# Designs tried in a protein design run: designed miniproteins, single chains, continued (2). Part 37

Each design is a single chain, and the fold is of that chain. pLDDT is the mean over its residues in the fold that is shown.

## One batch from the design tools (miniprotein)

Design m5267
Fold by ESMFold2-Fast:
Structure m5267 (fold): chain A 97 residues (1-97)
Amino acid sequence: SLLEEFLEEVAKEIREKYPDLPPVEALEKLAEEYKKKGNELKAKLYELLKKALELQAEGVEAVQNNDEERLKEIEEELLKIAKEIEKLVKEIKEKEK
């Protein structure tokens, strides 16, 4: 549920700050903003969310092209990203409490 709460917070921030941008571009701008503010944990988290969305799009293409090898690589990378996101979300919430 911490991940779900965080994703809702991210969605709200995108809607408030970058309502007219595609999600990938909004996440890139948020990552740059937090990096400028010295919040490296949030910057890295938004960078990982952007990478996950880009890989999900590539995964759809790999399925359409019957590229089983590429699909496996994408699935493995997405699993690694998901684990890093969960770890970063937990670390951020522990430091902000």
Scores: mean pLDDT 83

Design m5268
Fold by ESMFold2-Fast:
Structure m5268 (fold): chain A 90 residues (1-90)
Amino acid sequence: GKEPFYKKIEELKKRIEELRNKIKQLYNDGVISESQYQKFINQLDQINKKLDEIESILDNDDKSKILKIGKVLLEIEKKLEEIEKELESL
């Protein structure tokens, strides 16, 4: 079923919102530069766009693309972990 993919998308979207709030706070506190702020926000915007595209594939029942969704979600999760670690190292 598609339910595990929808749950993973919801989890990843929540993590993106938490990271947006953290990045905004770090910028407001002067911990990161404007260039770093723009870099992180642009990365999160790109990831969110990919999640919206995946959700559209699931909603349209494109069976040929569904088999590839699991790999793309794992790649997104890894990229979010890398951003989280970079922010924690500040």
Scores: mean pLDDT 86

Design m5269
Fold by ESMFold2-Fast:
Structure m5269 (fold): chain A 68 residues (1-68)
Amino acid sequence: MSEEELDREVAEAIALIYIGIGNYLKSKGRYDDAIKAYEMALRVARESGLEDVAKEAEENIKKVKKEQ
């Protein structure tokens, strides 16, 4: 089997974990750290073609920046 970058299922799990970390950090008022976690999720999602996850991460980044 071809291994390119990340298995899509593994990439989705990693991206969702970073979204979860971002949500947790946001709930603690750690907005800068939350943004970094969402940016990691966005990067993984974009590199793996996970459009829905990428959109969720991007919307979370915009929302946190607007609330600051």
Scores: mean pLDDT 80

Design m5270
Fold by ESMFold2-Fast:
Structure m5270 (fold): chain A 76 residues (1-76)
Amino acid sequence: SLEEQRREAAELFAEAVKRITDKINEAIEKGDLEKYKELVKIQDELVAEFQRLMAEGKTLEEVKEAIEKYLKKIDE
């Protein structure tokens, strides 16, 4: 159902935010201010993009692809 797809998208988004938050905490522990700033910006961009995709009624697959793109950025 549409409700189930929206719930799954929200759960994937929550997990992605958690992964980025974990990386932010690692940057704080290492005293890496530049990495901290980069990760906070990526998190803000992910939040904005997720809200846009949900508002535009994008498919679960498109939401998954967008989340995966942002998760790849935090691994750089």
Scores: mean pLDDT 85

Design m5271
Fold by ESMFold2-Fast:
Structure m5271 (fold): chain A 55 residues (1-55)
Amino acid sequence: MLSPEEQEVLRRVMLAEASRTDDEEVIEKMKATAREILSPEAYERLLAELERIKA
């Protein structure tokens, strides 16, 4: 598993990618990858921020 610092960096990279694409397939694949790599806390934070970007 990634360190907390590595998880935060990866989460930010994923958010940047999601903000640049409207491709639902890319977003769903990103969520699946994040679920496996990130801690549950970091994953939930990612989901909340993705919802904010789309609002």
Scores: mean pLDDT 75

Design m5272
Fold by ESMFold2-Fast:
Structure m5272 (fold): chain A 84 residues (1-84)
Amino acid sequence: SELEQLFEHIESAMEEGVQGLVDWIESSEEVDLELVEEAKKRLEEETKKAIEYFRSQGREELAEKLEKLREEGLARIEAAVKAK
């Protein structure tokens, strides 16, 4: 399915983006909290668009999986900041 391939692409891009931000937070001596909040906002806005798209295509299961990935990604970013 083209929609499933799109989902897999988005999932991979989200994982790379979240892990990259976490790695940056962990490796930085001083964390720019404004840049972290901007990155979190962009993650929320872009995933919201993708979720709405999958719902418009009748793929509620894929939309729900993206919502979970968004929540997990945001939690990982927040945990990395708090560990500093």
Scores: mean pLDDT 87

Design m5273
Fold by ESMFold2-Fast:
Structure m5273 (fold): chain A 88 residues (1-88)
Amino acid sequence: SAAARQQAQQAVRDRFYQRIQDLIANNQMTQANLQAVMADVMRQGITVDGLSARDIMRAMRQAIDDVLSQHPHPILQDIRDSIDSRLS
């Protein structure tokens, strides 16, 4: 259902947000580490949550926006722009 899909997207958004925050808190925010986290979140979103890659990318984009609203970060801005280009 649409409601179940929105719930799953919110769960992906929350999980990705937490993983980004963990990378920042541990001073491990690199492009390679962020890409590895994104790959893991994408795999889980498809295999566990049953979401499309497009739905997961939208959820990840929202999580990045949530982090950027509090903390400017060049790596996150680059990844956001990459996702926006791919979603267009």
Scores: mean pLDDT 85

Design m5274
Fold by ESMFold2-Fast:
Structure m5274 (fold): chain A 68 residues (1-68)
Amino acid sequence: SPLLAEFERIAAEVKALVKQRFPQHADTISAQLDRMLDQFRTAVDRGDLDSARGMLDGLRTILEQVRA
């Protein structure tokens, strides 16, 4: 799934940035991202593309915040 691959790619970037910039929060953020990925997979599997896109946009917002 292109959507799943994109979500996994952005989640990996967030995890890498958090580990580098905020190592004390890395485990907490990683666990939260893993829960988001499970929810995203469920939405994609059910064909709920609107929810999946919303989750992907939310993850992109997290990436922008971590980059700031």
Scores: mean pLDDT 86

Design m5275
Fold by ESMFold2-Fast:
Structure m5275 (fold): chain A 75 residues (1-75)
Amino acid sequence: SLLKELEKAREELAKLAEKIELAKDAAKSFLDLERLEQTILSVKEAYPYLKKEDEEIAEEILKAAEKAEELYKKL
């Protein structure tokens, strides 16, 4: 039914809003949200260097940037 589809959409939007908020916090760690694309690029460029220092942290930062990029494209 249409009502069930609307409830599902609301649930997905709520989860998306939560993910966007997490992505904002991650983006602030590097650059302003206005430069989200540049922040993502900076993370990708820094990844080889971070990976040499700490592979685990590098992977977490990269995943955060990829999630931010995905959420930004869905806005």
Scores: mean pLDDT 60

Design m5276
Fold by ESMFold2-Fast:
Order: sequence, then structure tokens, then C-alpha cells
Structure m5276 (fold): chain A 91 residues (1-91)
Amino acid sequence: EPVSEEEKIELLTKELRKLVETYGEIEVRLITPEGEVKEYVLTKDTPEEEIEKIAREAVENEAIVELLPLDPALREEFTRAWEEYRERLAE
């Protein structure tokens, strides 16, 4: 369902940008169904095209997206925001 995939990519791209702008540096870990792990670090200086590329890779590979803010003081608030986003996408 191409429209569903593109919508998921757009929503994930927007959420990743929002989280980076709010919490600063974020580690993104993509875990594929085969158990391959791909790690990225997002900062406020990361171009939107790169964030979209990561979002597209996550959606197209059906990867589990794990996010961790590099500032431990922000972890609890970040986890709550990320869980709310995931709940909105879960059916």
C-alpha cells in the first residue's frame, strides 16, 4: 500500500525532526527482522534529506526503531513522547 508507506515515512521524518529539535542529539537504532542493527546519530545540523532517508529505510525494511537521547536527564520525557507517537501509529 504505497500511500500508507509514504505517510509513515512523512510522519516518522517529522517526529524525528521534532525530537531532535526538542531533545538535542538522538541515537537512532534500526533493527531489521533478520537482526541486523544500523545506528545513526541525529543532531539539529542533520539535513532533512538524511532524516527522511533514515525514516524510509526504517519503513521499507520493517525495522524496529529504537531512539535514545544522548542527554540522560531528558530520557524520561523523550520516552513518553516516543511512546505517544508509536501509539498513534499502532492499530
Scores: mean pLDDT 76

Design m5277
Fold by ESMFold2-Fast:
Structure m5277 (fold): chain A 92 residues (1-92)
Amino acid sequence: AEERRRELLERARELKERAKQLIEEGNEMKTSGTEEAKRYLELAKKSDPAQAARLLSLATFYKTMAALGEQKIEEGEKLKREAERLLEEVRA
């Protein structure tokens, strides 16, 4: 019985740590990606067609980075919920 509880606690700790990392990384990517995408879109509006095309490509890249950040946050929240479920099983 004690071995099972120790195993669940350690697994919950690992999931919480991974969740924290994913949420932190995801928030950074979402914030910076959104900011940079907006900056490049505004620069593209003021540029000639050739420069605008390159700036729009960069804006798309940063939009993709922001979307990936959102996916990391969702995965982290999922792992956090799994960790909480394991901790409830131990404390019940």
Scores: mean pLDDT 87

Design m5278
Fold by ESMFold2-Fast:
Structure m5278 (fold): chain A 66 residues (1-66)
Amino acid sequence: AEAAAREALKALDTDGDGLVNGGGAAAVLVELLGVPWEEARAKLKELDTDGDGLVDYKAALDAVLA
């Protein structure tokens, strides 16, 4: 599950910059890791410190796996 979620988030990172769309990241966390939508949205909003809608996918995984 973790490897699949990481691969899906990596696929969303089309530019290889380590950043993914927050909405796409939330969908991956909900579908592959079973994280509730409210929790996924809250964690990703916290990680989106710049308000640009992009989040570090490694930080997103760490936030739900820790």
Scores: mean pLDDT 74

Design m5279
Fold by ESMFold2-Fast:
Structure m5279 (fold): chain A 91 residues (1-91)
Amino acid sequence: PLLSGKQTFAMVTAALLADPSLSEEEKEEIKENLIGPALLASDLVVKVSAKHPELFDLAREAALATDPSLPYKELTEAILAAVLKAVEARK
């Protein structure tokens, strides 16, 4: 089945936050200001997906394995934790 809007936004946010080339200031901007449709329109999605497409693949896999009933913040944190763990395992 397709991901819900909430799952899609949480997945994209987690993928962006997992990029080690983004500054802490850019990550704070993503967490505070880039929510919902504004996130998907962000130039950061283009930048990260071009440089680290694997982060989006990992975030999608994590989103499908995570409880979709979780609130957005908890869902995003769970997906991010899973992506970071998968990245460490691939090093």
Scores: mean pLDDT 75

Design m5280
Fold by ESMFold2-Fast:
Structure m5280 (fold): chain A 73 residues (1-73)
Amino acid sequence: MTPEEIGKKLKEYLKKNKPITPDKIIEASLELGLSEEGAELTLDRAFQYFFWRGLSMEEAAGRGAEIAHERFS
């Protein structure tokens, strides 16, 4: 699975499974095959992109998962 594929899968999952909570981002990241460290990085980057870049939470989480997968794959 590419970083882009995992980011897209997380984004689509979260878009369909609102409300989006920190626990849901962690659980979904783990289910998609990220490590615990990868799931934590996904959550951290999701909030950074949501607050500082104005992305939707699902878009921000997807981008976070791309970075986490590249770093820990």
Scores: mean pLDDT 83

Design m5281
Fold by ESMFold2-Fast:
Structure m5281 (fold): chain A 84 residues (1-84)
Amino acid sequence: SLQALLERARELLKRLSELTEDFTFSEEELEELRKFEEEAKKRYKEDDWENFLRLLAEGYRLLAKFLPPEAAELLLEIARLLEE
């Protein structure tokens, strides 16, 4: 169910926040994230939950490239959950 997916995602996000509490993005990483946000805004349509979840999963995969390996693995797991 969506509720069970959201609950699991919340637990994973809590662990992620603990692993990244002192993490800071570089200017180059922030620019790549900004470009993704602009592209996502162009592709997003209200009430299209499937497209929203796919875009969110793509965003988490992008974030995973910049984070420590343990945090990256958690984000990739969240992204996989969002694609179902």
Scores: mean pLDDT 69

Design m5282
Fold by ESMFold2-Fast:
Structure m5282 (fold): chain A 77 residues (1-77)
Amino acid sequence: SIIDELMKEAKEAYKRFKQALENKDFIKATAEAIRLIGILFELELLARKTGDPRAEEAAKEAQKLVDEATKLLKESL
């Protein structure tokens, strides 16, 4: 499903974000964080448009990844 595909891409973006931070590649880390935020937006739009509980749960999981990425970026600066 599109929800499963978006969640897979969100998790992959978060993984690349963490790898970039470990390498102190802040430009790449920022790019992956922006990609993750974009996926969150798509999941939130799906949830609002469809009312699908799966999309709502996926959006919450993606939001958690965005929050974790934001915290890690702040701690790295």
Scores: mean pLDDT 88

Design m5283
Fold by ESMFold2-Fast:
Structure m5283 (fold): chain A 76 residues (1-76)
Amino acid sequence: MMKEVRLTLPSHPGLGRVATRTVNAAFEKGVEVEGRGDADSLTLTLRGEEKDVEEVVKVGREAAREEGVPLEVEEV
């Protein structure tokens, strides 16, 4: 089943590392990524098979935890 999830990350010194780890995991799993940034935040929209998207979200949550970056997760 196809799933779409939106990850929102604030402007933070660790943002680039969290985004890189999340995007790399998405590419390994064949999950589509759309990125949108503004002055205050980066939003990553993930689309793919439910299990693959959930694994990518798990990587993003772990990266955000390790870097101390607040992460918002929304199912679309």
Scores: mean pLDDT 85

Design m5284
Fold by ESMFold2-Fast:
Structure m5284 (fold): chain A 70 residues (1-70)
Amino acid sequence: SRAEEILKETEKRMEEVKEYFGEDETLALAALIAISSEAFIEMQDLPEEEREEVLERIRELQKKYIEELK
């Protein structure tokens, strides 16, 4: 589904940030915020029921990867 595609791509991009920018907290944070913002825009086209679940999972991914930088 589109929801799964958005989540899969978001997680993949965040994982790449961890691999390539993990030692530069400022660049990593900026990249994670940009990736999350694009995911939030993409999810607006989803049905309301799916948007709530996807939004929560994007927030969980963002929190996970930001916490790993500290």
Scores: mean pLDDT 80

Design m5285
Fold by ESMFold2-Fast:
Structure m5285 (fold): chain A 69 residues (1-69)
Amino acid sequence: MDKKRREEQEKKAKKALLQGMENYTDNQAEKTYRTSLKTKTPEESKKIGEESLKKSREQGKKLYDKWLS
């Protein structure tokens, strides 16, 4: 197998990973926000959802960097 095919496969895998992580983190943040609305105010729930999204995306970036190494 030549180097070009390997690089193409890696690029495709990275793209799929990023897309899947974005979809997953968005769904989890939405779920966290809706769950929070049961016990918190809408304003507090928004902050909790945004914090959850930020943490999840930071975790995703670390995983992506680790896969890249």
Scores: mean pLDDT 72

Design m5286
Fold by ESMFold2-Fast:
Structure m5286 (fold): chain A 66 residues (1-66)
Amino acid sequence: MTDAMKDLIQDLIDKDYSPQETADKLEAMLRSMGLDDLAERVRQQIIGSDKNQVKDFLNSWLADLE
Protein backbone atom coordinates (compact mmCIF):
# COMPACT_ATOMS: atom_id res chain seq x y z
CA MET A 1 0.00 0.00 0.00
CA THR A 2 2.86 2.46 0.77
CA ASP A 3 4.25 2.07 -2.79
CA ALA A 4 0.81 2.70 -4.33
CA MET A 5 0.43 5.80 -2.16
CA LYS A 6 3.90 7.07 -3.14
CA ASP A 7 3.11 6.49 -6.84
CA LEU A 8 -0.18 8.38 -6.60
CA ILE A 9 1.33 11.32 -4.68
CA GLN A 10 4.21 11.57 -7.19
CA ASP A 11 1.73 11.45 -10.12
CA LEU A 12 -0.39 14.20 -8.53
CA ILE A 13 2.72 16.40 -8.16
CA ASP A 14 3.88 15.72 -11.75
CA LYS A 15 0.47 16.20 -13.43
CA ASP A 16 -0.20 19.63 -11.81
CA TYR A 17 -3.87 18.85 -11.05
CA SER A 18 -6.13 21.47 -9.46
CA PRO A 19 -6.55 21.32 -5.65
CA GLN A 20 -10.08 19.96 -6.15
CA GLU A 21 -8.89 17.19 -8.52
CA THR A 22 -6.02 16.34 -6.15
CA ALA A 23 -8.39 16.18 -3.15
CA ASP A 24 -10.86 13.97 -5.06
CA LYS A 25 -8.15 11.53 -6.25
CA LEU A 26 -6.49 11.23 -2.82
CA GLU A 27 -9.84 10.84 -1.04
CA ALA A 28 -10.90 8.05 -3.45
CA MET A 29 -7.62 6.15 -2.96
CA LEU A 30 -7.55 6.51 0.85
CA ARG A 31 -11.22 5.47 1.18
CA SER A 32 -10.56 2.43 -1.07
CA MET A 33 -7.92 1.42 1.52
CA GLY A 34 -10.38 1.89 4.42
CA LEU A 35 -8.62 5.07 5.63
CA ASP A 36 -11.78 7.21 5.81
CA ASP A 37 -10.56 9.48 8.65
CA LEU A 38 -7.25 10.15 6.88
CA ALA A 39 -9.12 10.79 3.60
CA GLU A 40 -11.26 13.48 5.30
CA ARG A 41 -8.22 15.12 6.98
CA VAL A 42 -6.25 15.20 3.70
CA ARG A 43 -9.25 16.69 1.86
CA GLN A 44 -9.59 19.43 4.50
CA GLN A 45 -5.86 20.19 4.21
CA ILE A 46 -6.06 20.52 0.39
CA ILE A 47 -9.40 22.32 0.00
CA GLY A 48 -8.88 26.09 0.04
CA SER A 49 -5.16 25.75 -0.78
CA ASP A 50 -3.59 26.97 -4.03
CA LYS A 51 -1.63 24.67 -6.37
CA ASN A 52 1.76 25.59 -4.84
CA GLN A 53 0.53 24.94 -1.28
CA VAL A 54 -0.90 21.56 -2.38
CA LYS A 55 2.39 20.68 -4.13
CA ASP A 56 4.38 21.57 -0.98
CA PHE A 57 2.01 19.48 1.16
CA LEU A 58 2.32 16.48 -1.20
CA ASN A 59 6.14 16.76 -1.35
CA SER A 60 6.30 16.87 2.47
CA TRP A 61 3.99 13.83 2.73
CA LEU A 62 6.00 11.92 0.09
CA ALA A 63 9.24 12.63 2.03
CA ASP A 64 7.64 11.19 5.22
CA LEU A 65 6.61 7.89 3.57
CA GLU A 66 8.91 4.88 4.01
Scores: mean pLDDT 78

Design m5287
Fold by ESMFold2-Fast:
Structure m5287 (fold): chain A 84 residues (1-84)
Amino acid sequence: SEAEKLVEELIEWLREQAEALRETDPALAQFLEEIVKGLEKFLAEKKYEKAAEMLKTAGEVLAPTHPEVAEALIKAAEEIEKAL
């Protein structure tokens, strides 16, 4: 499904971001790795609404400190919801 593809693409992007940030911002890298774990679980269970909900919450948490990452997560959640 389109929602499945969007979640798979986001997992790949978040893994790349976490790897790039590992030395410069280890706390953000760890947070993104936890999001990836949650997304992988929801992908396996086909719970795309739960994936979108988690991404919105993560975006809200990151908005004050990492607005660009927050915006990407919120946008991804909106695209997943449109694909449902």
Scores: mean pLDDT 88

Design m5288
Fold by ESMFold2-Fast:
Structure m5288 (fold): chain A 108 residues (1-108)
Amino acid sequence: MTTVSKTFTFEVPKTAEKVGIVVLERSLEGGPWRNASRDPRITIVDLNTGKVLDTSHRVIEIKHSGRLSLKVTVTADKDTRYRVIAYALNKDNGIIKIESAELDVRAP
């Protein structure tokens, strides 16, 4: 079992009302991407507030624009690639910006 952390920074546009966060996983041996956003071995911390994001809902209501800094921590027992996707939504739930980052976990 191996734990890896990465900081992901997302610049939130002024027109955004919400930011959604999705985590996908796949084996490093290949295969399909699977939604892992509800995996309890995945923790996302908002570094601006120190608050852990709820695994059931990864939508943040925006009261301000600017830099969103997230610490993503993943634990795996197999060689696994994780993709963290952040997307900014406007008032009509339209996607106005998407960014992603990847983390690889190499099991011992």
Scores: mean pLDDT 76

Design m5289
Fold by ESMFold2-Fast:
Structure m5289 (fold): chain A 80 residues (1-80)
Amino acid sequence: SRRAQLEREARRLAIRGTSHGILGVAHLIEGDREGAARHYREASREYRRLAEIYRELGKDEEAQKAEEMARRFERRADAL
């Protein structure tokens, strides 16, 4: 069903967003600010898409949290 497809896509986006966040931190530990910024921007994009999917699913609270995560990663990237 469309709902099941959206739920699978939400899980994939959450995993990718989290993975990019972790990779961003790893790059910072190694002193690679450019690598960190790229991964934080990718995390932000994944979380913005996740918020859209959550809104389509009627999960407004989860969508708001995903948008907050996207903004946090954008701020982290911009600070580098």
Scores: mean pLDDT 91

Design m5290
Fold by ESMFold2-Fast:
Structure m5290 (fold): chain A 75 residues (1-75)
Amino acid sequence: EEELGRRIEEALKKVLGPEGEDTARRAAGIAARLVAQGREEEALEVVRSLVRDKFGEETAERAEEAVRRVIEEHR
């Protein structure tokens, strides 16, 4: 749980850069909790929505893909 959240946060930081650290941390915490509950699709939707609102659609697509890869590797 803590490890998954940390991995998601690092993946998001690579996509968003230093200006997105707070967004990455918040999105990672929510996503890790939802994944732990078996709500993986909702976790990806939350990541996309939070990133899109601040950084735009293309960055949100890249963020969703990065988080999806982390979740798949965690399995």
Scores: mean pLDDT 83

Design m5291
Fold by ESMFold2-Fast:
Structure m5291 (fold): chain A 96 residues (1-96)
Amino acid sequence: KKEEIIKILEKLIQTLEEMISAVRAGDLETARKLLEEAVKLEFKYGDLTGKPLQAVADSMLLLAAYEAAVFGERDEAIRGLETLLKRHKEDLEKAK
């Protein structure tokens, strides 16, 4: 269980970092693909930790960040993604 949680968090962190880079570059096609991957990872993480409502909340934040990027609110999108990234990095340190 611990090893699975660490593996999912590492993938989620990498996906969020790539999504931030795509948003900064204005690459909305890549950002959308990474959004789909991040949402899947959030639900896997929620299942492993017994926190399905947190997975829903985090997925809604991911969707809101992508929507902000699509509407040209790039700085807002990046702030949202960086907030999730920071929390998941903290989760990873606690899981070790």
Scores: mean pLDDT 87

Design m5292
Fold by ESMFold2-Fast:
Structure m5292 (fold): chain A 60 residues (1-60)
Amino acid sequence: SVILRVASAEFGISVATLTRYKRLLLEDGVPEEELKEELMRRYGLSEKEATGLIGALKKS
């Protein structure tokens, strides 16, 4: 996905990892807020950056 490649380059997270988070969000029903908190803690993203990344995952 072009969207996942762009997000990978922007946030420094591998496409494989983003694909896993997309599955957790869209297929496994993980709450958006829970995933946002993990992204902020694990990758040092701001709330705005984590929200943007979740939006990108939903569009991909």
Scores: mean pLDDT 83

Design m5293
Fold by ESMFold2-Fast:
Structure m5293 (fold): chain A 68 residues (1-68)
Amino acid sequence: NEDAKIAAVQQYFEETFGFRLSREEARALLADPSPETVRALLESRGITDVPEEVLREVSARIAEIAAA
């Protein structure tokens, strides 16, 4: 269910970074959950200098949601 996966990614980002993703942003992350894509999205929202280990953890969680 795409809507459930989008909602799960949106909730995860709200809890982790304190902002809610748009449906388009969440869908883009589900399509490419790489650490590079996560970094680019966070930078677009003014969040910089996120540790590489955190980017990998976020990437892994989104990939898990995408695979469900």
Scores: mean pLDDT 85

Design m5294
Fold by ESMFold2-Fast:
Structure m5294 (fold): chain A 86 residues (1-86)
Amino acid sequence: MEREELAKKLLEIAEKVYKLSEEELEELRKELERLLAEGTDPRYLLRAIAATYVRLGEFEKARELAEKYKDEDTLKQIEKAEELSK
């Protein structure tokens, strides 16, 4: 139940992150970081947190997170997003 609810929430976040304002992105970042700190499996949060950091322009934090958990697919998406932001 708790895991299914979290998975659904993360999917909704991932789909909408590109439509959020900077203020909404900061609120989302705080919520995702809180879930991670409470022991939520990083694998469920990694893509959503990384996408949020990318939208806020915090590419270094996004890369560090992806590198820490060895998520090569997320890292490639972050690098591509940074190139497109130039």
Scores: mean pLDDT 68

Design m5295
Fold by ESMFold2-Fast:
Structure m5295 (fold): chain A 95 residues (1-95)
Amino acid sequence: SHEEFEKLLKEVEELLRRAEELVARAEEALRRGDYETARRLIEEVRELLREIKEKLKKMEELAETNEELLEVTKAQARLLAIESEVWLLERRLEE
C-alpha cells in the first residue's frame, strides 16, 4: 500500500542519513590514525546497509507508481554511493 511505502521510505531516509554520518566519522577517525574506531564505525555502516537493502527490496515490491519507483531509485543511488565510500575506507585500512 502507499501508506506502507511511505513509512518504509521515511525509515530508509533516516537509515541512509545515519549511515552517511557514520561514514564521515569513520573518515575522520582514519585521518587521525584511530584505526579501531574507524573499523567499528565501518562495521556499524555495514549493518545499516543490510537493513536499508531489505527495506528497499520491500519498497520496490510495493511500488505502484512511477513516482514511487523514482523514490526507490534515488535511495538505491544513495546506498551505492555509501557502499563505494565504505569500500574505499576498507582499502585504506588495508594500507
Scores: mean pLDDT 90

Design m5296
Fold by ESMFold2-Fast:
Structure m5296 (fold): chain A 65 residues (1-65)
Amino acid sequence: AAELGERLRALSEEAAKLTDEDIKAQVMALLAQASGALVRGDLATAQRHIAEAQALLEQGKAREA
């Protein structure tokens, strides 16, 4: 559980560095859903949304390269 909280925080910091406001907003929305799941103790849903946010963030970086 603590590890998921750390991952969520790290991804939020990475998303904050994005200059593309659309990708930033989408990543932040996924992280908000992950945070909500984590608060409810739904670790599987939190992990899913964290993984989706990470994939979107990485794809956004690749398209802007």
Scores: mean pLDDT 78

Design m5297
Fold by ESMFold2-Fast:
Structure m5297 (fold): chain A 98 residues (1-98)
Amino acid sequence: MEEAREEIRRRLEALVAEDAAQLDAALATESDPRTRAALERLKAAVDAGASLEELLALLSEFAREEAERLGISIELAKPVEELLEIMVKKLLEYREKL
């Protein structure tokens, strides 16, 4: 359990440290409103100097909202850590496509 959170933390740290400016570019080009909302929250938190724990909390909230939107019960949905991994992977895919 702790391993998954540490891996997500490392990916977020790399994303923020290597290309914080790409959040602005992603926001300008992102057409999916759900991903855009997640990116907007991440950018606001990064600009405010938020900790990695705060960034993880924002992604966790986004994952929960996404599960509710899809009509999936959170008790039956994927673990929060797995949803966070999917979100981080999606953000890294935007980096690769740029």
Scores: mean pLDDT 55

Design m5298
Fold by ESMFold2-Fast:
Structure m5298 (fold): chain A 95 residues (1-95)
Amino acid sequence: SSEIEKLLEELEEAIINLDEEKLREVIEKLKELEESPRLRLELLLTTLRALSKIPKEKFDEAVELVLKIAEEVGHEPLIEAVNDAKAFLSVAGGR
């Protein structure tokens, strides 16, 4: 689905840029999509890519920003993806 791919690319860019307004817009659009194991996996992979590109000194700020907006919008799959990505990068990526 080209629309899902575009939203995931916009999500990655918004996380990297710490763009709160764009994060909210993209997460609200993602919330309208039907939940699936495929979407959950793609959210995790997108979040892993984005957070791995953040400078180490801004990593905690980026995680906290995405979690804050995902919680405000009520996007549980993204909250899980961010927490899983943080855990993985803390162990495997030295973040």
Scores: mean pLDDT 86

Design m5299
Fold by ESMFold2-Fast:
Structure m5299 (fold): chain A 67 residues (1-67)
Amino acid sequence: GAMAERAGRAAAKAAGGEGVGGASGATSLHQMQIDGRGEEGARAAREAGLEGEDGLSAAVSIHRAGS
């Protein structure tokens, strides 16, 4: 949907323009999933749209990391 496209573009833009910033946000997200990757981690990630919505979740992470 439009939200996923916008989030994906924001993440790509950050990764392309800032590179480190975008990658950093995604890395932080991945580390959270590693620590809580069990049932709770997977469920929380899914609810927050972290697993199935790479573009959307990456954009949210970048937004939070930047401010």
Scores: mean pLDDT 48

Design m5300
Fold by ESMFold2-Fast:
Structure m5300 (fold): chain A 72 residues (1-72)
Amino acid sequence: SEADLVHELAREIQRLRAEGYSDEEILEKVTRRVREWGRRHGLSDEEVENLLHVARVMVEQIDELPPVPPPP
């Protein structure tokens, strides 16, 4: 669902931040990821644009997201 993709997006943003990427780099990588998901899952252009909007909001509010737990 779109909600599942939004949660995965939040985890991806936190992971990239933990790896030391800048907000600009994170947004670029996440934009590419969302477009990849769109191709893979057959999302409409509108659904892709909605996810990209959510990604921008999340990157702006990245400090408010919980940290990604380290791999086991």
Scores: mean pLDDT 73

Design m5301
Fold by ESMFold2-Fast:
Structure m5301 (fold): chain A 79 residues (1-79)
Amino acid sequence: MKVLSAEIEVVSSTKIKITFTVDDGKIRTYEIIIDLLTGKKEYYADGKKISEEEGEKIFNLLPEEVREEVDRLGVRLAI
C-alpha cells in the first residue's frame, strides 16, 4: 500500500480529523476522527464508517511525522 497524501485538520477544540489517500491497487480516501476528551477514534473509508480493527491497522500505516503531529495537537488541546 502506497500513501499518496496525509492531512490533519482541527475540526473543533476537542476533535481532530486526519485525511489520507492511499493506493492499494485502488485509490481510497481514509478519515480518522479523534475525540480528544474521550480518546475515541472513528474510522471512515470513502465516507463510510469502517471497523475499529481495520482503522487501527490503517492508522499504524501513517507516516511517523503525521502521527507525531496528532499527538502534539492532542496534548496542546487537552491543556
Scores: mean pLDDT 72

Design m5302
Fold by ESMFold2-Fast:
Structure m5302 (fold): chain A 72 residues (1-72)
Amino acid sequence: MTREERDKYAEILADPSASEKERLEAGVKLITDPNYVPDERQREGARRVAEDETAHPMVRRVAQGILYRASL
């Protein structure tokens, strides 16, 4: 996956106006990429998603997974 594709998927995951399906698919693409390391902006976005009680539980779970990987 390219840097541009990662940036696009990170933006979709953090976008509350995107569909739950699009956000989940974007997050899964990021978390399944072994070369993906979120930058500071992407970590902040994922943190907001993980803390957003209005977001779908699976979307929040993927965001938590991204934050966990960033902590390794």
Scores: mean pLDDT 81

